# Ledger of designs, part 18: designed miniproteins, single chains, continued (3)

Each design is a single chain, and the fold is of that chain. pLDDT is the mean over its residues in the fold that is shown.

## One batch from the design tools (miniprotein)

Design m8593
Fold by ESMFold2-Fast:
Structure m8593 (fold): chain A 95 residues (1-95)
Amino acid sequence: SVAAELRERAKSLAPTAAALAAARSREEVMAVTLALREKLMAELGESEEATLEVMAKAQLLRELALRGASPATLSEYLAMPLEEQIAALEELALA
């Protein structure tokens, strides 16, 4: 099921999400998000669509980390489709 696939992806990305949450500076956040981007690119492979999704996900995760999102929240967002991540980020901005 899609839910099971998203759950497994969240588990694999949990250490990166924890590192993002622990980052103390913009430079540290950037270093972690660049590492995450490379990991996502390795998982998705090279295509125009996958590259754009990786770039968008890296930017969204940077913004969430800067807003103090927990490792659990970050790993859940990493597992979501891009459109759902954008919607969830917009809801957080309104809350």
Scores: mean pLDDT 62

Design m8594
Fold by ESMFold2-Fast:
Structure m8594 (fold): chain A 87 residues (1-87)
Amino acid sequence: SEDEKLKKAIEEVRKLLSDYMEKNKLTPEEQKEVQEAFEKILELYDKALQSTDPEEREKLRAQIRSLIEELAKKYGIELPDEVKELL
């Protein structure tokens, strides 16, 4: 399902960012920015799960993709093709 694909993408991105944070010793401010971004992603995911409107679900999914791409660009992380296909 689309919800399962999106959840898998979120989990894979979380792993990538966790590994990046450990290896690159992010500042407390950068760690907070990453945490706040993931809190927003999870909020949008929950809203998508609760929505019965296909247009609303697609908008929420697009917002999740945008936030993930913004995080990846900010920290110079290349998303694997497998993750990109799930978005």
Scores: mean pLDDT 79

Design m8595
Fold by ESMFold2-Fast:
Formats: C-alpha cells, structure tokens, sequence
Structure m8595 (fold): chain A 91 residues (1-91)
C-alpha cells in the first residue's frame, strides 16, 4: 500500500472502533456490532500484512486492535477477539 492508503485505513479502523463503542453503549443489535467488529479486524489484518508498515503505524494499529479485542470480549464474540489477538501477535 502507499503511505496515503495506510493512513486512510488506520483512520478507518480508528473510526470503526469508536463506532463499535457507541453501538455497544446504545445497546444496538448484536449482529450489527459483530459486522462492524469483523470489518475493522479484517482491515487491521490487511494493514498488518503490508511489508511497508512503519514502526509508528504498527504501534497505532496494535493499540487499535487491542481495543477491538477488548470490545469483542465484552460483547461475547470470542472468535473475533481471538482473530484480533492473532494479528497483534504477528505485529
């Protein structure tokens, strides 16, 4: 990916994490929460697989995925939490 594409995806993951927090606070439908969590974890995986990912970008992504993992655990989506942890371990 280009540096600009990585910035956009990092911002998208960050916004997605905040969206999931708000959906949980509003007691939104579990299927919608699951869909948003899966989307941000999939984007995080794509970023983690980029060989040009900088150390600063890697740290930011790791923090965002740690938050996504915590949110997945809080709502009982253990499979998504495990997927996030696997990506974190590869960073």
Amino acid sequence: MTPYQRKLLLMTVSVGVELVKRLIEKKADKALIEQELRSIIDLGKALAEDPNLTEEERKELKELLEEAKKLAEEVGFEELAEEAEKIIEEL
Scores: mean pLDDT 87

Design m8596
Fold by ESMFold2-Fast:
Structure m8596 (fold): chain A 81 residues (1-81)
Amino acid sequence: SSEDKKKIEELIKEILELLEKYDPRMAEALRRGLERAKSLEEKAEIAQKYAVVASYRFKETNPEVAEKLLELAKELAKVMK
C-alpha cells in the first residue's frame, strides 16, 4: 500500500541518519547499496541488514543506538510482510 511504502522510506531514512551520526563510513556503504538497489523492497532488505550489523558493532560502545537500530530493523521486517 501507499502507507506501507511511506513507512518503509521513513524507516530507511532513520537508519541512514543514525549511521551518518555514529558511523559515517557505514552510512556511505549503505548509501551506495541504496543507489544500486532496483526496488523499494531491495532497499529495505539492504537497510535492514546494515541496521542489524551496526547494532552488533555498537552493542558494547553505544547500547542505546544499538537497540534503536535493532528496533528499526524489526519494524522494517514487519512492514515488508
Scores: mean pLDDT 87

Design m8597
Fold by ESMFold2-Fast:
Structure m8597 (fold): chain A 117 residues (1-117)
Amino acid sequence: SVLEEIREHLRKAREALEKGDLETAVEHLRKAAELVNENLEEVVKDPELVKEFLETILRIAKALFEEGRYEEALEVLTMAPELLQALVNPELVPLSEEIKKLLEELKKLSEEIEEKL
């Protein structure tokens, strides 16, 4: 299943991040983002997957930001523009408080990166 493939890439991205391998973490996140963009309608029906994806983006972007890798952090935050556009439309996707909080944290980090560039 494509949703299982997305979860597998997110798991590998998190494992790489925990080992300090940011290059591998970004590569797996990028693969997950490609699958998310290609399967948006199925992904938005799985709020736990949406949450896991946004949490993984936030964690990797924060790690890049802490290392002073601001351009790469911004690239990570912008990997799934179609998903982010769908999530701001309340008629298409009912958002949990957890997903709303993650979207606010992503926006705040983006603003902090812009101040450094």
Scores: mean pLDDT 83

Design m8598
Fold by ESMFold2-Fast:
Order: sequence, then structure tokens, then C-alpha cells
Structure m8598 (fold): chain A 70 residues (1-70)
Amino acid sequence: MKKLEEIQAFIEAQLPEARAELERIRASLDEAERAAAARMEEAVRLALEDPEAFIALLKEVAKVPEEAFE
């Protein structure tokens, strides 16, 4: 079925983007970088092992910034 292949392709597409984002965070803040890198690394690991949970997590995280505008 195509559903699993779509999830797999989505994860592979997100993986390099997540790495680029992590590198940007690492360059910006040395102290906060430790915490941010740990969180990002955990998210990347989750994306590889449990893609559905990772997608749900991304939806929740994205929701927070929009709520701040309300």
C-alpha cells in the first residue's frame, strides 16, 4: 500500500531539513543549543521509529505559535 511509502518518503524529506534546522540552532546559541539539540535529536529519532507519533507531535508544536496570536 502507498500509505507507508508516503510516510517513509515524508520522513526522508524531513530528515535533511531537520538536520539543517539543527545546524542553524547550533550556530545561534551555545547554551540553549544543548537543550535544543537534545530535543531535536529526540524528535528525529522519533520520526525514524514512530512516524505517526512524530507527525502528531509536529502538529501540536505548530499549533502553539498560532494560538499566541489569539
Scores: mean pLDDT 63

Design m8599
Fold by ESMFold2-Fast:
Structure m8599 (fold): chain A 69 residues (1-69)
Amino acid sequence: SEEEKERYRRALEQLLEIFEKREMTPEQKELARKAKELLNDPDASVKELQEVVMEMGLAMGKAAAAEHG
């Protein structure tokens, strides 16, 4: 639905802000670039948006675990 697309787009924008405010790994830079491409594509599917949100979340979790593990 359009509401779901808008929610995921907002989530991507928030994740991009977090990524861009800190030093990014090459993996995180690639995910940020991918997220920007999807945000500039009005025809991006909910699945595509959701997949990138999940990948960005996982990358953040892995970085936190590596810092404390």
Scores: mean pLDDT 77

Design m8600
Fold by ESMFold2-Fast:
Structure m8600 (fold): chain A 63 residues (1-63)
Amino acid sequence: MSTLSEEEIKALVQEVLEKHPEASAETLTTMVILENAKKMTQDSYKLALQIAKELLAEREAAR
């Protein structure tokens, strides 16, 4: 595939979350797209949003 994998998107979302810990899933997704626009499509956006929501839920569950 010519786009980022789920693992790569997850790593990028985690990196952005470290810089913006109070950011929403939508904000995290937007920042990932801004850094990786050349490698991401609308489908990648939907996937990144799903991953961001899951990562935020995992973080809350760990508290």
Scores: mean pLDDT 73

Design m8601
Fold by ESMFold2-Fast:
Structure m8601 (fold): chain A 108 residues (1-108)
Amino acid sequence: AKTGVLTSGDEQKAIADVKSALEANPGGTVYLVITDADTATTDFGKLARDLIQIALSHQSSLHAFAITASGSVYELAATEGVTTDLSVLNKTTLLLTQAAAADILKTK
């Protein structure tokens, strides 16, 4: 099963919401979307590493995305793409359109 999580750039809320979703859906896939990412002061590198570790501890998959105010979507972290070097999770790459981001959020 897949579960969508929508949050603002608040690091602690993102961690709490993802942890709750993973506990409710162990072994599943969680999609995290952070809104207004271009205005956030959050250390997304640290947040991505923390979220990946939490997902792996629940034997679950995580895909984390950031949406800008203009509607651009970037991938921040994905468990399926991770090897041994989590430093690459901080690479923000334009991955999805606004329509694809909306489809992820419909799983909430």
Scores: mean pLDDT 59

Design m8602
Fold by ESMFold2-Fast:
Structure m8602 (fold): chain A 65 residues (1-65)
Amino acid sequence: EEELREALKKLTREQLVEILNDLIEFGSPEVKELARKALQALEAGDEDKAISYLVEAIRAFEKER
């Protein structure tokens, strides 16, 4: 969703890392994999790739509920 991507872009790197750590701790194996990929991209300085993986991780997490 475009709104989710825009909301995530407004967050600081520290806030993004916090969300990713929560998904890694509480998510399914699929959510954890996507969150780890997002964290790796963020550490590499690739913010756009990190946001894309984070959006996928959040969507997967919401479907699992």
Scores: mean pLDDT 79

Design m8603
Fold by ESMFold2-Fast:
Structure m8603 (fold): chain A 86 residues (1-86)
Amino acid sequence: DSDIRLALAMVERAKELVRESGKPGEEEAIKKLDEAIEALKAGDREKAIAYAEEALRIVLEIDEREPSEKLREAELLLRGAIEVLR
């Protein structure tokens, strides 16, 4: 499924950006991103969307406290992945 492959690439890149940001609270975001990745590998779109939305919420909270260009790029990638999966 090309949409799942595209979403997987987007979520994987978002995970790298969150990790590279080194911001407090990143561990919780990474955990949700890993859950989204596993759901995508299983072909479970509904779970992938739910975990990606949860990861996006955490990323937005971190960026609000301590703005980061890497977190803003991760936000755009996660929004794109969610859109592709719908």
Scores: mean pLDDT 89

Design m8604
Fold by ESMFold2-Fast:
Structure m8604 (fold): chain A 80 residues (1-80)
Amino acid sequence: SLSSALVDEAVQLLGQVKDSDAELVARLLDLPQEVIQSIKDDPEQGKLRILNHFEVLAYQGNLAEVKRKLEKLRLFLQQQ
């Protein structure tokens, strides 16, 4: 499905993000403050928290927001 394909892309792109950049990426993608705080409280799980956010949006059918955030993530990676 389209939602599965978008989540698979999120997994692939987040695999290219450095663990130390997880909080920066969460802020760049305008993740909820609660998610950003959870990354600050547990940095080791930062990328997993970002992935969980994509999965929740896809589950809710908010595919336009998933696509918008994936585009921002692609641009971030191209600048590294």
Scores: mean pLDDT 88

Design m8605
Fold by ESMFold2-Fast:
Structure m8605 (fold): chain A 85 residues (1-85)
Amino acid sequence: ELTEKQKLLLGVVAALTIVEFEELGLYNINEDALKKLEEALKHYEKNREEVIKVLRELGYSEEEIKEYEEAFEKALKILEEIKKK
């Protein structure tokens, strides 16, 4: 079973995936996958302090945490642009 902390890490992976999709020009994301990515990013938005705390507890550096926060913010903007199509 995935722990709550592992679910938060899946949100990080989802954010990085959206950023990569933008860089590759892959804007035609399946609607079901898009909803799941949106849910993961919204979970980050609502639980930002807890996500950051979990990342610190898992041994991520402050530099890595900053990169992940920037990736989440970029992913949210990309998701908004995809939804406009």
Scores: mean pLDDT 67

Design m8606
Fold by ESMFold2-Fast:
Structure m8606 (fold): chain A 66 residues (1-66)
Amino acid sequence: GPAAKSARAAAEMAAAGDATAAASGLHEGIQHYPDSEGLRRGLEAALAGDAAAAREGALKGVQEAG
């Protein structure tokens, strides 16, 4: 679904070290799945500049969204 697609894109950007692009994808994912713990935690990490934690949150968001 759209949330899982945005979360996968965010995980790829975070893996590349681009926390800003990851934050954008995580924010979009949250619009489609607001209750995702993974996406919310990933966004918090991305905004703090923690690309590794942002990636972990995004991947959890993919699993939660299906």
Scores: mean pLDDT 85

Design m8607
Fold by ESMFold2-Fast:
Structure m8607 (fold): chain A 114 residues (1-114)
Amino acid sequence: SIAELRALVERTLGWFQAKADEVVELLRKKDPEAGARAEAVVAATNAELARLWGQLRAARTEAEARAIARRMFELMRRTLEELKRIAEEVGDEEAVRLVEEALAELERRLEELE
């Protein structure tokens, strides 16, 4: 249902924001410049996710809602992949592991859309 899909996305948004903030904190601790770059990436992603969340709340069909949810998950995935690249560039193995775990969890959540 549209309600179940919205609930899944809302829970995933909260989880994603928490994990992204943890990655930014680790990166800032290791390299302040890398942390600032990661923070800017996350801020841009959060702004676009907020826009898409507004569209998801306005969606009138399950097909439209599902398409928007898939776009949101793809944006979260691309952001995590970019955070992983930043972590690898500065040799932050802890941040790399956290991002890899987050990517695996995001895939599990995406399977609930199917």
Scores: mean pLDDT 91

Design m8608
Fold by ESMFold2-Fast:
Structure m8608 (fold): chain A 71 residues (1-71)
Amino acid sequence: SSQAEALRKVIGELPAAVDEVLASGDEALREQAIRHLEGLLEKLPELDAPEELKAEAEAALREAIARLRGA
């Protein structure tokens, strides 16, 4: 499904995107990124995607949020 493809893309791009936000030193951008990722986590159970992919996405999103909050 298009939602499963979007999830795989997000998981793949997420580490680099987090690194860019942290490297920027921009607190407003960091807060915006956290809000965006939290919104994705909230909608994750409703997405049309395999449960294994959703579990992988949840782990990746939670790690990304933790890294952004730790900066």
Scores: mean pLDDT 86

Design m8609
Fold by ESMFold2-Fast:
Structure m8609 (fold): chain A 84 residues (1-84)
Amino acid sequence: MKEFIEEAKKAVEDYFVNELGLDEESAKTLAERVKYLLENPEDIEKRFPNASERLKKFYEEIINAKDVEEVVEATKKLVDYLLS
């Protein structure tokens, strides 16, 4: 298991609140989903079978992140894609 998962979750929460202006409860809910991906990498196909190949690649970037900074950057790329 990745040792930085809890720090990554908190960093993602802070990103959602400070950069996207989400309320803390919504930010916490979304950060819990990122934590789920980091803890359950093999479950992407089961949990998101209808996700596009491009969306799945963003999930893979989050899962393959080596540290907190990479998780936050991968999450930002996913959000930018979803908002574009």
Scores: mean pLDDT 77

Design m8610
Fold by ESMFold2-Fast:
Parts: structure tokens; sequence; C-alpha cells
Structure m8610 (fold): chain A 57 residues (1-57)
């Protein structure tokens, strides 16, 4: 239902911070500096989010 889809999207948005932190730590472990790791985490989160939203359709 539209309500279930909206709830799923809201849950993905609510988990944004934890996903960003996971990606950030991954890039930091690969030796990237703080600034680059943050930018790459944000870019990677947008890719993952788009794929997860597509799967919900």
Amino acid sequence: SPEEKAAAIAALEAERESHLNDFYETFRNLGQPDDLARKNAEAWYEIVKAEELKALQ
C-alpha cells in the first residue's frame, strides 16, 4: 500500500546516519583521509539508497 511504501522510505531515511557511519568507517579503514571518506560515504549512501528504493517498488 502507499502507506507501507512511505513507512519503508521513512525507515531508510531514519537509518541514514548509521549507514553513513558504516561507509565512512569502511573508507577510513582503506586509508582515506576524513574529508574524502565523508564525501565518498555520502556518495555511496545515495547509490545504495537508490537501489533499496528501487527494490521496494
Scores: mean pLDDT 78

Design m8611
Fold by ESMFold2-Fast:
Structure m8611 (fold): chain A 67 residues (1-67)
Amino acid sequence: MKEIEEKKKKLPSREEFLLQALEFYGAVTEDELAEILGLSRSTVQALLDKLEKEGKVKRVGGRYYLA
């Protein structure tokens, strides 16, 4: 197969970065994600709440996982 080029090369949204971090790290806390993403805990919590409502993220024992 040939290489696939994407026209949409903008940096991932904060949601996409968060999902990528969960994929890489596995289970992380809100505080850990805030440090990884360089965001406030409240911003990370809002993103996690949104993604959890979308069924993309779940909470396990105080940590967040890809659903």
Scores: mean pLDDT 73

Design m8612
Fold by ESMFold2-Fast:
Structure m8612 (fold): chain A 68 residues (1-68)
Amino acid sequence: TIELTEWYEERVKIAKELVPEDKLPEALQVIDDAATARMAGFDKEFADRYLKKKLLELGVSEEVAEKI
């Protein structure tokens, strides 16, 4: 859907701006995984929670993870 595409594109844009280059490929994979979960029928709240948790596990700061 358009809404899911816009959500995905915005997450990717923010990650490219704020995530360190050495962590960016893993962060982009996590965003892809979250989008895939939404396509599989998981809600936005689940995807947002999953995304934040995985970004923090990668060593992305709380502030950056919350913006993504």
Scores: mean pLDDT 82

Design m8613
Fold by ESMFold2-Fast:
Structure m8613 (fold): chain A 78 residues (1-78)
Amino acid sequence: SAEQQAKLAAIGEEIYKKMEELGINVKDVRELSAEELLVLVKVMESYRDKIKAVGGEAMLAGLDKLIAKLREEAEKLK
């Protein structure tokens, strides 16, 4: 729904702002170091409950899949 999309966009903006405050530019994930990717993963995990509240188990499954992908990319850069 438009309401769910707006809430997810707000969560995305919160994550972006938190990463920016840490000096990490997340506009291109491919440019991030392994350490920066792991920080992004930790920040995203901190929003897991909020994302579940917006879109339920389906949204949470999507987040978990994205987090797993980011962890794999971080491991490849080590």
Scores: mean pLDDT 80

Design m8614
Fold by ESMFold2-Fast:
Structure m8614 (fold): chain A 72 residues (1-72)
Amino acid sequence: MQTVTLTFGVPPGATSVKVRVYDEEGNLVAEKTVPVVDGTATATFELPPGRYRVEVYDENGQLLAEGELEVP
């Protein structure tokens, strides 16, 4: 397991975001709801080595950001 910290810029109006982490097979492996502070949201996950997809949603379910993450 590796500790991974992800930081996202968030548009005005959102007070929290939901961060979802998927493995290479498309399985949801982690999910957190984190507060927005000064236009940013930060989430920390414990993940085994691998390649992941990260998706960030607002409280209304709008997709705000997507990215890929490689854990060594």
Scores: mean pLDDT 81

Design m8615
Fold by ESMFold2-Fast:
Parts: structure tokens; C-alpha cells; sequence
Structure m8615 (fold): chain A 81 residues (1-81)
């Protein structure tokens, strides 16, 4: 399923992050999923884009990884969500 694909993408990202940053990423993923359940894929994409931008500003050393992961998840949400 598309949810499984997103889960695998997040697992791969987690291997490359510190525990603190991983906890922030998990929070963003949860908030995005809740937005999807309540308001659909367009709302989920908006939440993900806004939260990921703030996360990239807070952790510039992980900017490229977070940006790449965010783009992959947005494409999956557009195609399947």
C-alpha cells in the first residue's frame, strides 16, 4: 500500500538522523497523517510542507535529507491519497 511505502521511506530517513531529530520527524508524520484523516490529501500535503520547512530551518545540517524525503511523500500523497 502507499502507507507502507511512506513507512519504509521514514524508516530509511530515521537511520540517518539523531534521536532528537527522529522524534521531531515522527511528530510531523503524525500531524500530517491526522490532517489526511480529517481533511484529505491536500490538507495533509499543506501540513507536511509547512512543518517540514520549519524542521529544515531548525536542523539545517539535515535540510537535504528532509527536503528529499518530503518531496517523495508528497508525490505518493498526490498519486494515491
Amino acid sequence: SWEEKIGEILKELAKKLSKEVQEEVDKVAMETYMAYLEHGPEAAIKVLEEKSKKLMEKYPEYKELIEETTKKIIEILKEHG
Scores: mean pLDDT 85

Design m8616
Fold by ESMFold2-Fast:
Structure m8616 (fold): chain A 55 residues (1-55)
Amino acid sequence: SEIEEMEKIVKKTVEKNKEEAKKLDPEKAKLMQGMIDGVEAVAKAIINQLEKKQK
């Protein structure tokens, strides 16, 4: 389903961006990882809302 594909895209994007964040200095890497976690939470909330509207 489109919901499953969106979840897969979110997971892949999060993993890629966390790997890129590791290339930063430790302090900046920690901040970027926190921001990535926040964005992931928002994306999952949006996907869950869309799933509830899918009939």
Scores: mean pLDDT 78

Design m8617
Fold by ESMFold2-Fast:
Structure m8617 (fold): chain A 78 residues (1-78)
Amino acid sequence: LEEELERLREELEREARELGKGQPSTPPSDFARLGREVAATGSEVAKRVLEAAVRAGATPEQARRLAEEAIRRERELL
């Protein structure tokens, strides 16, 4: 289970790094809101993926999609 969650995190972090190339500047408040929403779900995978997407310069919409995918896939594993 932990190994599967780690692989999921790794895959989504790679996608996040690919998305974060030359994106327009976005207000930090949008990422803060996403961070709170992810924290409310209790998903550690989604939290780490969101952090990777922010670090890579992904847009809030792209980060949201990755976090939602992480939450969905984590639920399927649990």
Scores: mean pLDDT 71

Design m8618
Fold by ESMFold2-Fast:
Structure m8618 (fold): chain A 93 residues (1-93)
Amino acid sequence: SLETALRFGLEEMALTAQILVAKGALSNPSTSLERLQTIRDDLEAEVERFQRVRAEAVAQGLLTPDQVARAEKLLAEAQAVIAQLQARISALE
């Protein structure tokens, strides 16, 4: 549906924004443990939301091959950033 396609685009933008927030926090060596944990949890939740809407969009045949490739790249980037957040959290514990 058109609404599923719109939700996909909105969640893609939301995930992109959350990745930028996480990268900003990681670039600041003074970011607190609590802030890093909050950002990790928020990013993991956004990945779950994006994966759900992506699955709906794929099931409805709404995504072009280019959109599928971009979604896979975005998820890979999110997972890499989550790994960096986890490593830094572990170093501070």
Scores: mean pLDDT 90

Design m8619
Fold by ESMFold2-Fast:
Structure m8619 (fold): chain A 78 residues (1-78)
Amino acid sequence: SPLQEEIDRLLEEIVKLYKEFAAETDPEKQRKLLEEILALINRLTALLQQMYPDRAAEIAAGMQAYKARLKAWAEKKI
């Protein structure tokens, strides 16, 4: 489906940006990459909620927890 294709594309983009973040040594560029990753996670969350509207609250909670862990990990690296 077009929705599944967009989800797959976003997941590929997130993985790519994560690898770029892991290799980056400049704190300003790391912060920019983190912002881009978080924006894609927000878009992915919205698409998953569209696909599973009866589970929208659980998806939101899970993605919020994931973003919090990612931010904490990234801030220790920056």
Scores: mean pLDDT 86

Design m8620
Fold by ESMFold2-Fast:
Structure m8620 (fold): chain A 82 residues (1-82)
Amino acid sequence: SRKERLKELIKEVTGVEVEEIEEDDTLNSLAEKYKLSGLEIDFLMESLGITDPNLKLYEHIDQLTPRPFLSALEEAVLKVLG
């Protein structure tokens, strides 16, 4: 599901395994719960294609476009190096 993919993305970016994403959870609320840094939140926002870290993730989960952080990083490196 998209919810499981979101949990996987958070784990790839932050190393933190999220137990559950509640209906009122945002990237900022997850940062408070799991002690994520502002930089990690910025990376998650870029990976999800969102501009508001207070967006309720569960309500908008079908609108999110999660990309694997590691794969995106590998693609970026390949583009720079040729």
Scores: mean pLDDT 69

Design m8621
Fold by ESMFold2-Fast:
Structure m8621 (fold): chain A 96 residues (1-96)
Amino acid sequence: MEIKVLVSARPEDRELAERFAEILKQKLEEKFNVKVDVRLHVGLTSDEALELAEKEGADIVIHVVGDRYQIFVNEKNLDKLKEIEEIVDEARAEVL
């Protein structure tokens, strides 16, 4: 079983998003005891990130704009949304 995560960020947020993605991967793997694949893309809008996520079959999409993180979860993982939001908040706090 694998969770696929797409992290999208503005070019100016690249370094922040790279650190966030590494921490997020570790925390999600620990929480759900599954393999997690995190892919970072820069320069995409939130809509473009969602289109790419659908094409790649991503379970979770996170769009990073400075200190603001937009989280999207597919229907299969809606029951995990609250736990995913808590993990995202923890990972975000570690990179600030």
Scores: mean pLDDT 83

Design m8622
Fold by ESMFold2-Fast:
Structure m8622 (fold): chain A 95 residues (1-95)
Amino acid sequence: SSEQLKQQAQEKIKKAKEALKKGDYKSALEYLNQAIDLARQLAKQGALDAAKEIIKETLELAMKLLNEVPKELISQAIGVVLRAIGELLDIEAAK
């Protein structure tokens, strides 16, 4: 269900925040990518508003991570930001 996917995505965002607090930037970025994958599934099911909210929160956290990650993870952080922006554009185009 869309509600279960939304809860799973929120849990991934929570885990990303916890990883960030521990300085585990690689795991934080992996959790954010998983949240984007779940939001994409929400959008495919027509839950566009729920998908948009998940992607917006993921983008905010990815932008924060981009300012904090070590040099070797900058490309991965940029990748998450670009994925989130692309998904937001796709959701807006579907409205």
Scores: mean pLDDT 88

Design m8623
Fold by ESMFold2-Fast:
Structure m8623 (fold): chain A 63 residues (1-63)
Amino acid sequence: GLLEKLAEELAKLTGISVDVAKIALILGSQALKEGNDEELKRLAESLGISVSTLREYAERLLK
């Protein structure tokens, strides 16, 4: 599905595992729906990835 494809791409770009990327995308998309930019930034920092990368993939999951 879309989540799987986006998680695989995010994992390839960042070096995190696909399972971690799935969780990041689910939590990131929830943060975006809530308008919680601080939570999105905290998620990206915790994973060692850029906020812009996490935002882009989370936004694509919502489409």
Scores: mean pLDDT 86

Design m8624
Fold by ESMFold2-Fast:
Structure m8624 (fold): chain A 98 residues (1-98)
Amino acid sequence: SMEELAKKGEELIAQLEAEADEDLANKENVEEALEIQVLISFVRMGDLKAADDLAELIAKRYGLDPAQKEKVRKQLRAYAKESEKRIKKRREELIKEA
């Protein structure tokens, strides 16, 4: 369930990144597109607050109801948690090899 949520979060991040890149290429919604890119970078580093902030921004952008927003928030938080675990594991592997 958490792994499935994290996978859905990863898919959502990829979609949002592509849409933000398109907005920037077309010079549309530039401020929002830049904010999305910044929040995505922090979510990829395991920042749970960035996941929550990104979910709020998506809810406003796409007119999501509260249930849809909560679903998105859970997916983004699950992805952030898995990203943090991968970073910690890689750090531990590098320390053991030193």
Scores: mean pLDDT 86

Design m8625
Fold by ESMFold2-Fast:
Structure m8625 (fold): chain A 79 residues (1-79)
Amino acid sequence: MRDQILDRIDRGRDRALDLVRQGRLDDAQRTILDTARDAVQQATQAYQQGRLSQQDLDTVRDRAQRAVREVTRAVRQRM
């Protein structure tokens, strides 16, 4: 479960960065924010159900935050 959520964040990041390369900056920002929100929400629900540890939840939050920062930085460099 944790690895599946992390994979989804990584794929969302890669897609968002591809959108940045295409000059689709608004689509890139929306894509990464939606991906991060959904991943954190899924991890939080799994934590509340006892299926993820606090450490796993923190790992997902950290990965999502880093992905958002990376895409946002790439968007700003194109503006």
Scores: mean pLDDT 87

Design m8626
Fold by ESMFold2-Fast:
Structure m8626 (fold): chain A 100 residues (1-100)
Amino acid sequence: SVEEKKELIELVRKEILKTAESIKPENPETAEEIKKVAEEAYKELMENVESLSLEELREKVKEMLEKIVKIAKEKGSEKDIEIIEEMATLIEDALDKVLS
């Protein structure tokens, strides 16, 4: 349903923002860039939620996570990269279970 897709989008956004906040004290620039990517993706997903299939939603979330991981690799510490990659894997695994 549209409501279930909105809930999923909100949960993904919440998890990414929580993870960004955890790295912000040591790396505020990386955290803010990750938040920006998440908020831009959130806006696009919510604007298109009624027309977006579950498969398209999964693909767009995966693309967003790949961009976030790239930011961490370019601007973050080794610790930031580990934290962000673990978050991305958990979100992807959760999406695969929900959308299977």
Scores: mean pLDDT 85

Design m8627
Fold by ESMFold2-Fast:
Structure m8627 (fold): chain A 71 residues (1-71)
Amino acid sequence: SAAAVATIARAAAHEGRLLVESTTDPAKREAARELTERTVAALRAAPDVASAVQAGNEGGRELRALGIPDA
């Protein structure tokens, strides 16, 4: 449903914003912002919930990799 896709997109936007705000490295912050924007756009464009879940999982994996400032 459109409501479910919108909820997933909102959750991803919130998670991405928190990651950007907690990132002190300027290069990582910029990369996190760009990836968050790309992921949210992909989620909003998803034709169904299954596609949205897949896009969210892919974006989440990338954002997690960018959010590791130290081992």
Scores: mean pLDDT 73

